# Ledger of designs, part 39: designed miniproteins, single chains, continued (2)

Each design is a single chain, and the fold is of that chain. pLDDT is the mean over its residues in the fold that is shown.

## One batch from the design tools (miniprotein)

Design m5338
Fold by ESMFold2-Fast:
Structure m5338 (fold): chain A 117 residues (1-117)
Amino acid sequence: MSDEESAKLGGEAAKKAASEDKEKAIEGAKLALELAKSENPVAAGGGAGAAALAAASENKEAAILGAKAALELAKSEDPGAAGGGAAAGLLAAASENPEAAELGKKAFEAGREQLAK
């Protein structure tokens, strides 16, 4: 994925994840998870921002997907991606959704362990 494509997708994911429309919030969260799996640092950064927004969502599915994206990022060998995943995970841990909160706690711990290496 090119840096330009990664930046455009990151912006799209963030806008959708922040949406009050349930379907758009879920689409944004799914895109955040796909960006989190990218080895491109621009995609990882966009994925972290969108994951944080999704995790804060009142939509259960979007919050869970956002927490999953945070966990994927937290396992990265890139310190920026791991830190972004840990930060998004910490936000997810505060979620009223128990599944998202559990995944968020795992993301925070995974990112902290990765950064300690």
Scores: mean pLDDT 80

Design m5339
Fold by ESMFold2-Fast:
Structure m5339 (fold): chain A 84 residues (1-84)
Amino acid sequence: NPEVQRALEILRKAFREAEISILRKFIESDGPTAEGYMFATLVAQYLDLGESWKDIFEKYFGITDPEKIEILKKALVEAGVLGP
């Protein structure tokens, strides 16, 4: 259904932008945010299931922008979720 697919695309874009905005604030702050911890926890769970961090970003969060990926990866390394 094209209408449903369009609605899902808009929703995914909104969630993706919101999560990236929250994680930028997490990186800029000297402490973690609740939203940053929720994202880090989800990534940690998917990593434990054997998914690669790139696939998690692209498949589950729809993040394909290399700049945003680098920011998120650094945040997750600092949070202890990803290895260096």
Scores: mean pLDDT 62

Design m5340
Fold by ESMFold2-Fast:
Structure m5340 (fold): chain A 80 residues (1-80)
Amino acid sequence: SVPQEVVQAVLDAFSDPSGSITDDEVVHAIEKLLSSPDGKVPVYDVLGGLVTGSSAPRLSKAIQDVLGPKYEIVNYGRGK
């Protein structure tokens, strides 16, 4: 299980003013990333659907700021 202090630190760092990503989705993303052998998880596995814009990269940055640069939410869709 993810320590509550880690969850709170990521929530504080993320602070999404748009409300596009819920606190439950943030917790799920942290749990998936910590369970990932390479620290990378597809965005659709953690955020349930298509999240467009800056919210997913901002969440990934908040997680990296707290947990380290190994942990990344990856968007494998059309972003190029």
Scores: mean pLDDT 67

Design m5341
Fold by ESMFold2-Fast:
Structure m5341 (fold): chain A 69 residues (1-69)
Amino acid sequence: MAEEVLEKAKAEADSVIAEGKTRADQIRKELDPETAEKERQRVLDEANGKANTLISEGKLKAKEIEEKE
């Protein structure tokens, strides 16, 4: 149960990162290199931030479930 919650959180985090990379690649195709680099970095930083939050929340939920046993 706890392990399943953590696994789901990691899967969601991976999805968010993948979507961020896809958006970053689209930006690279449409903008000049300097502007594209700045926008790509912002998008990737946002995706990584969301992923880290999901993993942290998953770990807290998993720990709470284990402590109730």
Scores: mean pLDDT 78

Design m5342
Fold by ESMFold2-Fast:
Structure m5342 (fold): chain A 62 residues (1-62)
Amino acid sequence: MKIDEIAKKVTSLEDAVKARRELLRYLAEQASPITREALEKHLDSLDPLELQKAINEEIKKK
């Protein structure tokens, strides 16, 4: 998924700032009200790895 590429680039806080823009765009495409709120909380923490797992495992579950 495209978020996988974003998570790979987030190895430092500096990269996370740019990756956050891509994550917000991704969330806007697939977000439900509940999912969006949960993922936005992780965006504040700059935890794209958890976001990527949640999206791929929960949303892209076959």
Scores: mean pLDDT 56

Design m5343
Fold by ESMFold2-Fast:
Structure m5343 (fold): chain A 60 residues (1-60)
Amino acid sequence: MPKEELEKEVKESLQEMFVSVLMTTPVTDNEVVKVPKEILDAAKAGDKDKVRELVKKHYS
């Protein structure tokens, strides 16, 4: 159904935006947003592909 296809595209776009934010924002110990350590470590290393994979794993 077209709605299911749109939901998938929106989800992927939001995940890409989230990955971009994590890659560009200096990761401080922000206690307000609980992001898994493995995602933070990947973002700090500059591994955008790993961040994308981990975001899908944790927020799927």
Scores: mean pLDDT 66

Design m5344
Fold by ESMFold2-Fast:
Structure m5344 (fold): chain A 79 residues (1-79)
Amino acid sequence: STDNYNYAQQAYNGNLNNSNSLQKLGNNDGSNTNNNNAQTIQQTLNTGTPDQSYQTAQTGSSQTSNTVGTVANNVLSQS
């Protein structure tokens, strides 16, 4: 469905943005994990169904360092 496609696209953008943020902070392992998740979602978006893209995005989330990225972003956003 369109909703599953949109979810996967948002997950792709989120992982890519987190990868870039973590790289700027010197967290190369976290950056690489988020970038790999983004690439996997992108491949499924290009070659799979919206349902497969949604499932890939959900599965990647369990292994993503999004928590680390969120913590780092919260620290950096403190003025």
Scores: mean pLDDT 64

Design m5345
Fold by ESMFold2-Fast:
Structure m5345 (fold): chain A 84 residues (1-84)
Amino acid sequence: AAAELARRVRAEAERLRAALDQAYYSSNALPEEVRNDPEIRAAIEGAYARAKELYPTLGERAAEVVLAELKAELDARVAAAEAA
């Protein structure tokens, strides 16, 4: 039970990483300099930690919730930069 939950949390974190890489890095949605920004990388690492924290409550939906939150945060940062 506990060991299986830990294994699934790790799998979900890897799935979230792959989805983020596909959405932001593989799709060229952001410039290379922005994709390699330390603040953006910190946000992605924070998303993995949050997905692991939420997994006991939300299961596989944890990755979807965290990915949506991270996307909204990054989109807001891009919009703020364009408005400046």
Scores: mean pLDDT 62

Design m5346
Fold by ESMFold2-Fast:
Structure m5346 (fold): chain A 80 residues (1-80)
Amino acid sequence: DEGVRNAIIYFLTEVLGLPEEVAKEIADAYLNKDEEKLNKLLSEYVAEDSHKAIKQQLDDIVENKDNPEKLKLPLVEPYL
């Protein structure tokens, strides 16, 4: 689902400030359920304390793919 992939990339680039290439790799690792690659990328680019919150947000984006109003962030909590 390209819409879900684009929503994840938007979150990672526009909300978290990650480079587009990194955001695409994280989105693809998450959507392919490549947990090992996802965890490695998060460890390199994101603070460890935020990993669970980011994964939860990615899950929320996928769960709410049919509710467009819920796909737009900012998501400042629980990252604070």
Scores: mean pLDDT 73

Design m5347
Fold by ESMFold2-Fast:
Structure m5347 (fold): chain A 78 residues (1-78)
Amino acid sequence: SLVDKAIEHARKALQEAKDLADRKSAMYVGAAATALKNGDKETAREYLEKAREYLKQVTDPKAKKHIEEAIKYLEEAL
């Protein structure tokens, strides 16, 4: 599913994370995916917005790419 693809990309982003912003963005997008998997669209949208804010400070290009892919799959699933 799109949500499972988002979870996989969030996990890969967390593995590539080098600083707090990388980690927070990856964790929030993972939390958004988990909320959506549980049917909580409102919480998923809130965590997705937090992931986007921290994404602006993400320094690692590999972490950034995986976070962006996870966000894309979650937007398609919402």
Scores: mean pLDDT 84

Design m5348
Fold by ESMFold2-Fast:
Order: C-alpha cells, then structure tokens, then sequence
Structure m5348 (fold): chain A 109 residues (1-109)
C-alpha cells in the first residue's frame, strides 16, 4: 500500500546512519558487498521487523534469511547464533549485516 511504502521510506531515512556505519565496516575488509546486496539485506530485515524496534527475533531472522537467494543454503541456526553478538536473543541490523560480511570475507580469503 502507499502508506506502507511511505513508512519504509521514513524507516530508511532513520537507518541512514546505520547504513553509513555498515559501509564503513565493509571498507575495513575490502568492501565485498555491493550496494544492491546491502539493499536486499535491509529490505529482508525490514519485511520481517513486525514490532518496529529495529530488531528481529530469531524466528523473524530465519524468515528474512530465506528471502535472500545468496543465503538459501546457509545453516540458519549457526548464522543466528553468530549474529546475536550481545546475547540478548534479538538480532539488530548491524549484527545481521556483520555476520553476512564475515561470511563473504571468509569466502574471498
């Protein structure tokens, strides 16, 4: 709906600082992710963020991962354990991105 599209635009504007931090993080390891891949990750994260608190439950994170073609064959449970860096049972956008980035760097090395 047009209202849902507007809500996503506003959420994107509030995540611009997070996107900049994610871009800085990947520059430190050779920028292995394209802007299109970063956008797909953000879109998948936002699709399953039902409570609008900037975090996913482990179940929502598994659903988000299933929407990313490059991650379809990933061990989701292991991915979620690695992404939950703070051990709070929730996955932030930065934690989600950090594990994807780490996996890409390991494959490139």
Amino acid sequence: SPLAEEARRLLKEHTDDAIDRLLELQRKVGAPLTLEEIQRLIDAFLEFEKNKDGKLTKEEAKQALSKIPELKDVDYDKFIEEADIDGDGYISLEEFFAVVLHRRVERAS
Scores: mean pLDDT 64

Design m5349
Fold by ESMFold2-Fast:
Structure m5349 (fold): chain A 86 residues (1-86)
Amino acid sequence: TLESALQAIEDDARAAAPAARKEVKEFVKKLNEAIEAGDKEKLKELLTGENAARASAAQLILGLAGDTETVKELNEAIKKAEAAIK
């Protein structure tokens, strides 16, 4: 059933959530440090490539696990970083 499939996905996401949360927190920290330093080149690097791809994957896991607070922190940090490189 749909309920059984959703339960399995949620269980897997919850198991992966601590690692995903750690990756998001480190990414947010790097973005905030680059914003404070005024380092537009570093911000462009962080918002593209492997770092951004890893953050997107972690966001998907956290969303499935119900961690809306960490997802919100990530999205807010990305928005600030995008504003800083204009």
Scores: mean pLDDT 82

Design m5350
Fold by ESMFold2-Fast:
Structure m5350 (fold): chain A 95 residues (1-95)
Amino acid sequence: EKEDLERFAKIVENLIKQVEEAKKLTGEERQFELDVLSAFVEIVRALVLKYEKNPELAKKVADLLSKASTALDQGNFDEAIKYLEEAKKLLEKAA
């Protein structure tokens, strides 16, 4: 349980770093990276729903990851980072 929460928190931390790097890109390279990051956030969301044993925590984290994915699809890096940071904080507090 604690080990899974720490693992998810680390994955989300790495996603935040990748989104920050994507902010530096332009044109087709930026769009490709946003699409990849959005897809990866949705994979992480599915894994949280599958493996997190606390259903309320799983739903809250999944909702924040869904909002982050939507923000990435819209090119809103700052909003995506905000939702990822909120998801990370929930995972860290529950660990």
Scores: mean pLDDT 84

Design m5351
Fold by ESMFold2-Fast:
Formats: C-alpha cells, sequence, structure tokens
Structure m5351 (fold): chain A 64 residues (1-64)
C-alpha cells in the first residue's frame, strides 16, 4: 500500500539523517553541501513542510 511504502521511506530517511548527523563534523564543506541538498530533496519528496526541512537542516548545521 502507499501508506506502507511511505512508512518504509520515512524509516530509510530517519536512518540516513541519523547517519548524516553522526558524520557531519567530519565532512568537507563541499561534501556537506552536497549531502544537505540531497537530504533536503528527500524530505521534500516525503512531503515535509518548509519549516520541518529548515529545522532539520539547522540541526545538521548545529552538529557540524
Amino acid sequence: SMAALKAQRMANFDAYFDWLLRIAPSLSPDVYVGQTMLIAGYMAELGFSKERILDRIRTLEEAR
């Protein structure tokens, strides 16, 4: 079902975001920007609001 697919994609996103948070301090600026753009796009595809996307990006920047 679409609901089950969305739940799986959310779980995959959560794992990716947690991994990115963990490695963010170690990433070069170019790689960090690239990863941030990719995860922002992924959040948009999952239907995150602009406020939620910006909050998640801020969390990544604070971890850096």
Scores: mean pLDDT 86

Design m5352
Fold by ESMFold2-Fast:
Structure m5352 (fold): chain A 93 residues (1-93)
Amino acid sequence: SEREDNRLYNSALFLILTAKVLMSLGDFEEALRQLEAAFELAKKIKNKELRLEVLEKIREALEEGAKAAKDEKIREKLEELRKEVEEEIEKLK
């Protein structure tokens, strides 16, 4: 439903914003968990345009996180999730 899609969209955007704040504080592990949660919400959005918008924002946050992360293991986890997000984006094209 449109109401459910809007709820999922707004919830995912809040998690993405929270992840960006956490990354600015150096908490990349918790930021990754927030982005994983946002990705799960994005996959439940039925409207393709809203789902694509959220997935693109998650991809951008993961890319910025990977550039900023000094820990190689954290960077690898961010890049792994980014690849999964890009695969979901390609399914919508």
Scores: mean pLDDT 89

Design m5353
Fold by ESMFold2-Fast:
Structure m5353 (fold): chain A 66 residues (1-66)
Amino acid sequence: SSRRRQLARELAEKLARRRAAEEVLPFGTSIEDVAREALREELGAESIEEAAALPLGTLQRALKRV
């Protein structure tokens, strides 16, 4: 679903920005690496595609917590 994919991307971007602002990242860490790790920790998803397969309510609740 286009909507779930958009929510998954927004969640990944917000989690990555928050983590980058609050933590000292290891040398050579890209924002994409931060997003992937944050998505794995928050939702157990390895990619935006996998996160987009989750129920809409799960993605909406996660976004509300960020």
Scores: mean pLDDT 78

Design m5354
Fold by ESMFold2-Fast:
Structure m5354 (fold): chain A 57 residues (1-57)
Amino acid sequence: MIVVQDYAETEDEARERAIKKVEEKAKSLGLKITSMRVGVVRLPDGRYLASVEAEVE
């Protein structure tokens, strides 16, 4: 299991950045992503936090 978080000014940017980090980590380990769960929350300061939880094999 790989868990990654990242911040951005928009939901789409935060999601894209977090997904990219997960993909890069899986690739560096030679693992395939079998499932992915993505959550995005709005922060009081106007930024977005994306959390990605990926199952790998």
Scores: mean pLDDT 83

Design m5355
Fold by ESMFold2-Fast:
Structure m5355 (fold): chain A 82 residues (1-82)
Amino acid sequence: MPDLAEAEARARAFLAATADWPRETLVRYLLQQTSSPELFTRVVAAYALGLLGEREALEEALRTETDPRVIAAIRAALASLG
């Protein structure tokens, strides 16, 4: 199972390092990362989109994701948005 605490910490660090990026550029980059061959990268991207409140981007990622662990992470992020 992916370490959700490590994924959250990495997502927060990434968002802090990219605070000066335009929001649309950041969201597009994170959506590209949800298609990464690396499972952990997809979990971190889903968590970052959740922290940004990007419901539609998370729903787009959910449509293409097939790994049940990443699907669970995306659904948890969506649930946190209400």
Scores: mean pLDDT 82

Design m5356
Fold by ESMFold2-Fast:
Structure m5356 (fold): chain A 68 residues (1-68)
Amino acid sequence: MVYKVEFTDGNYAILEGEPVDGIYYAGEEKDGLKVLSGSVELEYLYIKGDKALGIFNGEEVIGKIVKE
């Protein structure tokens, strides 16, 4: 199953697996969920429900999780 995180700044991340609340590092797999960065390097992602907070070069960007 594939989901997309759409960030408010136009960046994105791809989620391969079921999104569950927690902290995920880009390029790593945790609890069956793999987080892939889009065009800009994502350091880590905090997931809570249908919302996500991404960290890009130490800056926080809000995103929303949508099913592809």
Scores: mean pLDDT 79

Design m5357
Fold by ESMFold2-Fast:
Structure m5357 (fold): chain A 90 residues (1-90)
Amino acid sequence: SKIEELHKRIEEVMRELLEAIENKDIEKAEKALLELLKLIDEVERLKGKEVAEAIRKVVNDTATQFYTASKEEREKLLAEASEKIRELLE
């Protein structure tokens, strides 16, 4: 479904952000963050403002934690964020 595709794309871009942070690639991290903003706009279009704001919070909180987390913690944070976003999109 469109919602499943959107969830998968958000997870993929969050992984791109995680990899950019691990590699200290500032340009790639900025591109991933801009793409996440576009995907959140698509969530608002499909599911409304309240769902989009909830997902924006999960994305922002998770992205912030990526910068201070260990490599192992980042994988766990990504998995937890993906599950929360899946539940919010239901």
Scores: mean pLDDT 86

Design m5358
Fold by ESMFold2-Fast:
Structure m5358 (fold): chain A 76 residues (1-76)
Amino acid sequence: SAADVALSTAGIELLTSAPDPAALAERTGLPEEEVRAWLESHGGKSLLEVAEGIERVQIEVAVDILAAAKSFAESL
């Protein structure tokens, strides 16, 4: 959704570099210690790759939503 995209773009900078446990904890509302344990169990590099994949899909969805909204507006 457009809201999901807005939230993702707000967090994009946090996922572009190595995963920051404090920033992820603040965004998700999870304890920082749990976030650190989760990142260590999954490997920081693989999490970044997964995050980039998710971001790509969300951008594609946003483009589709914006295109649909523009077409609707132009039809009025």
Scores: mean pLDDT 53

Design m5359
Fold by ESMFold2-Fast:
Structure m5359 (fold): chain A 76 residues (1-76)
Amino acid sequence: SAEEVVALLEEREPGYLEEMIKKGVSKETAEFTLELARAALVNRAKQRPLSEEEIEDFLRKSMETAISAEKLRKKR
C-alpha cells in the first residue's frame, strides 16, 4: 500500500540523504531529490503494489542522478 511505501521510505531516506551530502550534493538538493522520489513512488503504489527491490532501485537511481548532476555542475 501507499502507507507501507511511506514507512519504508522513512526508514531508507536518511541513508540516501547522508550519501548524497557525502558526495557533495547540497542538503536542500538532496532533500528535494528524496521528496520527488517519495511523491513518484507513493503515486505508483496507489496504482499497483511495489516490491521493496523496486523502491530501493528507484531511490538508488534518484541518488545517482543527483550526484552526477552535482559532478557536472563542478565541471562548469
Scores: mean pLDDT 82

Design m5360
Fold by ESMFold2-Fast:
Structure m5360 (fold): chain A 82 residues (1-82)
Amino acid sequence: SAAQAQAAQQAYQEVLEKMEEAEERNRKEKEEPDEEEIEEVEEWIRKLLETNKLPEVVAIGVARVLLGEVSIVTVERALERV
């Protein structure tokens, strides 16, 4: 439902805020993300929100992608578009 999607997005935002606090210094060395990468991450976030899983599980999944495959800046830009 829309309410579950919003709850998942809120949980994701909480995880992202914690990561930003921890990695604020790391961002200074990152380049601006490519438009194509932002669009790809946006689609991933939309798909995760559509799973109807517990918000915590969705947030953890997104956090793993952030740590392993994409920069926090890219995810922030994608979130602005969701």
Scores: mean pLDDT 61

Design m5361
Fold by ESMFold2-Fast:
Structure m5361 (fold): chain A 75 residues (1-75)
Amino acid sequence: GAERAERLIKEGEEAIRKKDYKTAIELYTQAAKLLSGPRRALVLMRISKAYERLGDLEKAQEYRKEAEELAEAYS
């Protein structure tokens, strides 16, 4: 549940600090599956930023769009 998602997000943030963007994407993707609404949108945006850092602009745009659409649905 929420506690597991929080741990995965913290581990993903640590991976970002180490510039291990692939590991961060894996951890954030697991967290997103456990979340809904605005919290999930936030994690999808973090995945998008990690893909930008990897130079995968197509994946970055896909996740950003999904995050924006989800955030708009709950606004």
Scores: mean pLDDT 88

Design m5362
Fold by ESMFold2-Fast:
Structure m5362 (fold): chain A 83 residues (1-83)
Amino acid sequence: AAEEERRRRIEEETERVVEEYNKEEPLSEEAIEAIREAARELLLAMERLKELAAAGAAPEAIAEEGRRLAARLAPLLERANAL
């Protein structure tokens, strides 16, 4: 269904991002995994924000989801910055 199609699309795009980074400059497995995690979370969150906006959600609800995204991304970005 729609959720399965969305997940497949996100997985395909995530792998494409990882492949693009690794193709230009070979990365460690640790760096590749960090990029994959960050890309997947970003793509999934963008889809959710887009759905909320399309459904006519209040600006406050969209902002709250954005804050949750920031909190989830913080540890991934910190790990990537430490590499």
Scores: mean pLDDT 72

Design m5363
Fold by ESMFold2-Fast:
Structure m5363 (fold): chain A 96 residues (1-96)
Amino acid sequence: SLREEVEELAKEAEEAYKEGVEAFKKMIEGEISAEEGIKKLEESIEKLEEVIERLRELLEQSEDEELKKEIEKKILETEINIGLLRIMLSIAKLIK
């Protein structure tokens, strides 16, 4: 169902964000190089941007007003998380 696709995309976004944060943490703890941390953060940001694009497509296809509001909230949450990862990426580039 359309709702199940939204839930799967939300889970993909959560995992991608978690992977980015974990990579940043490992970089500052000296467990991975700055280059590896930067690459992982860039990959996580790209995945989150892809999730937003797919969520926007589902938003246009939906006729359910409650589901539309849920999708809009997930898009906003994902955009905030991209912003946070971009801050981490900026810090990583300074450490390099």
Scores: mean pLDDT 89

Design m5364
Fold by ESMFold2-Fast:
Structure m5364 (fold): chain A 81 residues (1-81)
Amino acid sequence: MSEEARKEITKIENEGLVRALELVRAGAADEEVRAVVRESLKRINEIRKEQGEEPLSEEEIERAAENAVRMARELAADAAA
């Protein structure tokens, strides 16, 4: 994968986490937070495909979205203290 593609993936990951944190702080449901993270992961998959790398499976995307929701809730709780 190119350096440019890695930077774009990192940007998408950071933007997705910020959006997830904002939704958690606003009292959004886990399903809404997962939807936002899933969207970001699908965008990352398109970059992976363009770079000739194997895209994440739907199961891997769902697992990553669940982990991101958990992380966002932990970070939001820490920021509220």
Scores: mean pLDDT 78

Design m5365
Fold by ESMFold2-Fast:
Structure m5365 (fold): chain A 99 residues (1-99)
Amino acid sequence: MIKISLSGPSSIKGGENLELKASVESDEPGEYEVKLYMRNLDSGDEPKLVGSKKVKAGSSATFSIGPLESGKKYEFWGVAEDSKGRIFSGEPIIVEVIE
């Protein structure tokens, strides 16, 4: 089983960089392509790819995102793809950008 998790702050101030840590747990050794997606919860915009990194099983990578719009809430989730093209989505997290 493959588990992708995101860790980071629940809020940042407008104009600050958001750092999110993506961790990959898997029963299979190897590298996974982890794509970080974002959606603005206030605008109804389509999900956007905001970053991609290779992460080894049992390891993590940090994504730096910004700037984000002040006064908005964003949903983030990681998607891991293995060498066989299998895709695994993690639980989303919500980050509020305060003014």
Scores: mean pLDDT 82

Design m5366
Fold by ESMFold2-Fast:
Structure m5366 (fold): chain A 84 residues (1-84)
Amino acid sequence: SMERRKAVLTAAAGILAAGALFNAELGDPAVAGEIRGAIELAKELEKMGDTEAAERILERVREALEAARPHLPEEEIEELEEEL
């Protein structure tokens, strides 16, 4: 069902966003993929009408992006900000 799919996407997006923030604070350059994954899942939630869940996840993504800013190339940061 749509409800079941939304719950799975919300959980997956939350896990990715939390992991992205943690890895960004550690300076892990692989965090770019985690941020992008969380953004993609948040956009799916928005398409399914769950704007509040999507926005909560995007707040964590923004925190991760700021923490990652010193560790990623400027071009990658700009691409991730445009996807947000």
Scores: mean pLDDT 85

Design m5367
Fold by ESMFold2-Fast:
Structure m5367 (fold): chain A 68 residues (1-68)
Amino acid sequence: DALVEAMRAFGEALAAVLATGDPAAIAAAQRAQEEADRAFSTWTPEEVTALLRRLAAELRALGARVRA
C-alpha cells in the first residue's frame, strides 16, 4: 500500500529531524506535520501519498544538512 509506505517514511523522517534537537529543524518538522494533517482532510489518497513522499524527502535532506 503506497499510502502506508509513505506514512511510514514520513514518520521516520519526522522522528529523525525531531531527534536532532535543532530548533529550526523542529519548527520545519512541525510545519510539515500541519501540512500533512490539512491534506488528509481535503485531498485524495493519491495526492496525500505524493505530499508525504515529498515531505519525507525534504525532512531527510534537512536532517542531513543539520548533521553536516
Scores: mean pLDDT 81

Design m5368
Fold by ESMFold2-Fast:
Order: structure tokens, then C-alpha cells, then sequence
Structure m5368 (fold): chain A 72 residues (1-72)
């Protein structure tokens, strides 16, 4: 959906502040696959890895965006 793509784009922009383009795309893809397939391990791994590299404020925003994706 267009809302899903907008949320993934916002996640990508957030991650690009801290990660290379390739690394950010890898994490966006993991989030997308985890959400689409219901693979809770993929989602939890992405949240864990993001917590190591993002600022506390950016991590809170990342978690909000992931929660919104899970609610679609």
C-alpha cells in the first residue's frame, strides 16, 4: 500500500542518518519482510540492531514506525 511505502521510506531516511545506503536498505528489507511474513524474529533483530546505531530519539521514532507498519 502507499502508506506502507511511505512508512518504509521514512524508516530508510532515518537509518541513512546513521548507516550507509547498502546497510540502510538491508535493514529496511528485513523490516518489510518481517512485517509482511509475521516473522517476529526478523522484526526483533532489526529493532535490536537499530538500538545499537541510532540515537535514543531516532530509535524511538524507528520503533514507532515499525509499530505503525505492524498495525496495517
Amino acid sequence: SSREERLLEEIRRLLRKHLSEEQAEGMVEAVRLGVETGDTLLVEVALHEASKVLSPEDFERFAELVEELLSL
Scores: mean pLDDT 86

Design m5369
Fold by ESMFold2-Fast:
Structure m5369 (fold): chain A 98 residues (1-98)
Amino acid sequence: SMAEKIARLEALRADLQAQLARARALRRRARAQGDEETALRADLLIMSLTGTIVVLDRVLERVRRGEPVPVDQVIADAEKELAAAQTALAELEARLAA
């Protein structure tokens, strides 16, 4: 149903916000340790995650107004971005701890 798809988009937005907070924490730790490369990679993830959240906010506004949106594709794209961010953050956190 459309209500289930809206709930899924809202859950994805919350998960992306959590990864954004994680990326910001990683950037602060990398900067404190003088790891400029890890800090730059965290900054790029912050930019990517912020962009995806902005797109989801606009999609949610349009769907709530009953406007036609390719919701299934938006969900798939957001899930792919979330998975990529989780993998990249785990790898960067492991590198910073080494």
Scores: mean pLDDT 91

Design m5370
Fold by ESMFold2-Fast:
Structure m5370 (fold): chain A 95 residues (1-95)
Amino acid sequence: SQEEIDAEIERLERSVKAMKEYFEKLVKDYKEGKISKEDFKRQLERLIAGAEAMIEYIEELIKKTGVNTPRVQRILEEFRELLAELKKKLDEVKK
């Protein structure tokens, strides 16, 4: 049980890191003209949906398991910060 929980937390840490790295690459590719504004918007919307789903999943995991460590809270906060940044970037590009 604890080994399974620890493995899941590690997976969540890798997931938020991968999403952040993908977002950074996506912004760079758009700035460099490698992707269209329409494709950039679609990719941001997918990342927003993904981040929202991960936040909901982590909140449910905390409720179900009672595992609410500083590590889990950091991951949750990182997804929330990423979601805010994604929404801000989507708002900017809609102008």
Scores: mean pLDDT 88

Design m5371
Fold by ESMFold2-Fast:
Structure m5371 (fold): chain A 71 residues (1-71)
Amino acid sequence: MTKLSKKVKIPKEEMEKAGKILQEEILKAKEKYGDSVKVSVSLLSESEIEITVEGPEEKAKEVLEELVKKL
């Protein structure tokens, strides 16, 4: 089990859109990987978030990369 975190800067004006994208992608990841992967998103500021993914290393990397790619 691996825990991966990445801080992502998002323009303040795009933050609401990013939030919707993240919510949809997290639901898709849960459907695809089930309970083997846990995703958490924290709002650090008006223009920065932290995405944390916990699970098997390969799956956690894949989910984290897809979330960042969709933003």
Scores: mean pLDDT 82

Design m5372
Fold by ESMFold2-Fast:
Structure m5372 (fold): chain A 90 residues (1-90)
Amino acid sequence: DRQAFIAQAQQYIAQGDALLAGSTSRDDLDQAMRYYAQAISYALQGRDTATIDQAIDGMGAVFRAMGDQDFLDSLPALRARIAAILARRA
């Protein structure tokens, strides 16, 4: 169960990474963000902090490509909130 969620999260990360590597169009960056968000959702279900960090790094790459410093600066706080949720649910 847990490993299945982690595997699905890794698949979404790979899809986001492939899309980001191939294009910087707004539509493709929006699609890559959707894949990384899905990866975070599955990694949370798998309770795997390393995969969550990979997905957040992918979101950071999208924000860098968009030139969105405010969203990029928000990512450490998002990671901390996710870590706190996982710790509370343990």
Scores: mean pLDDT 82

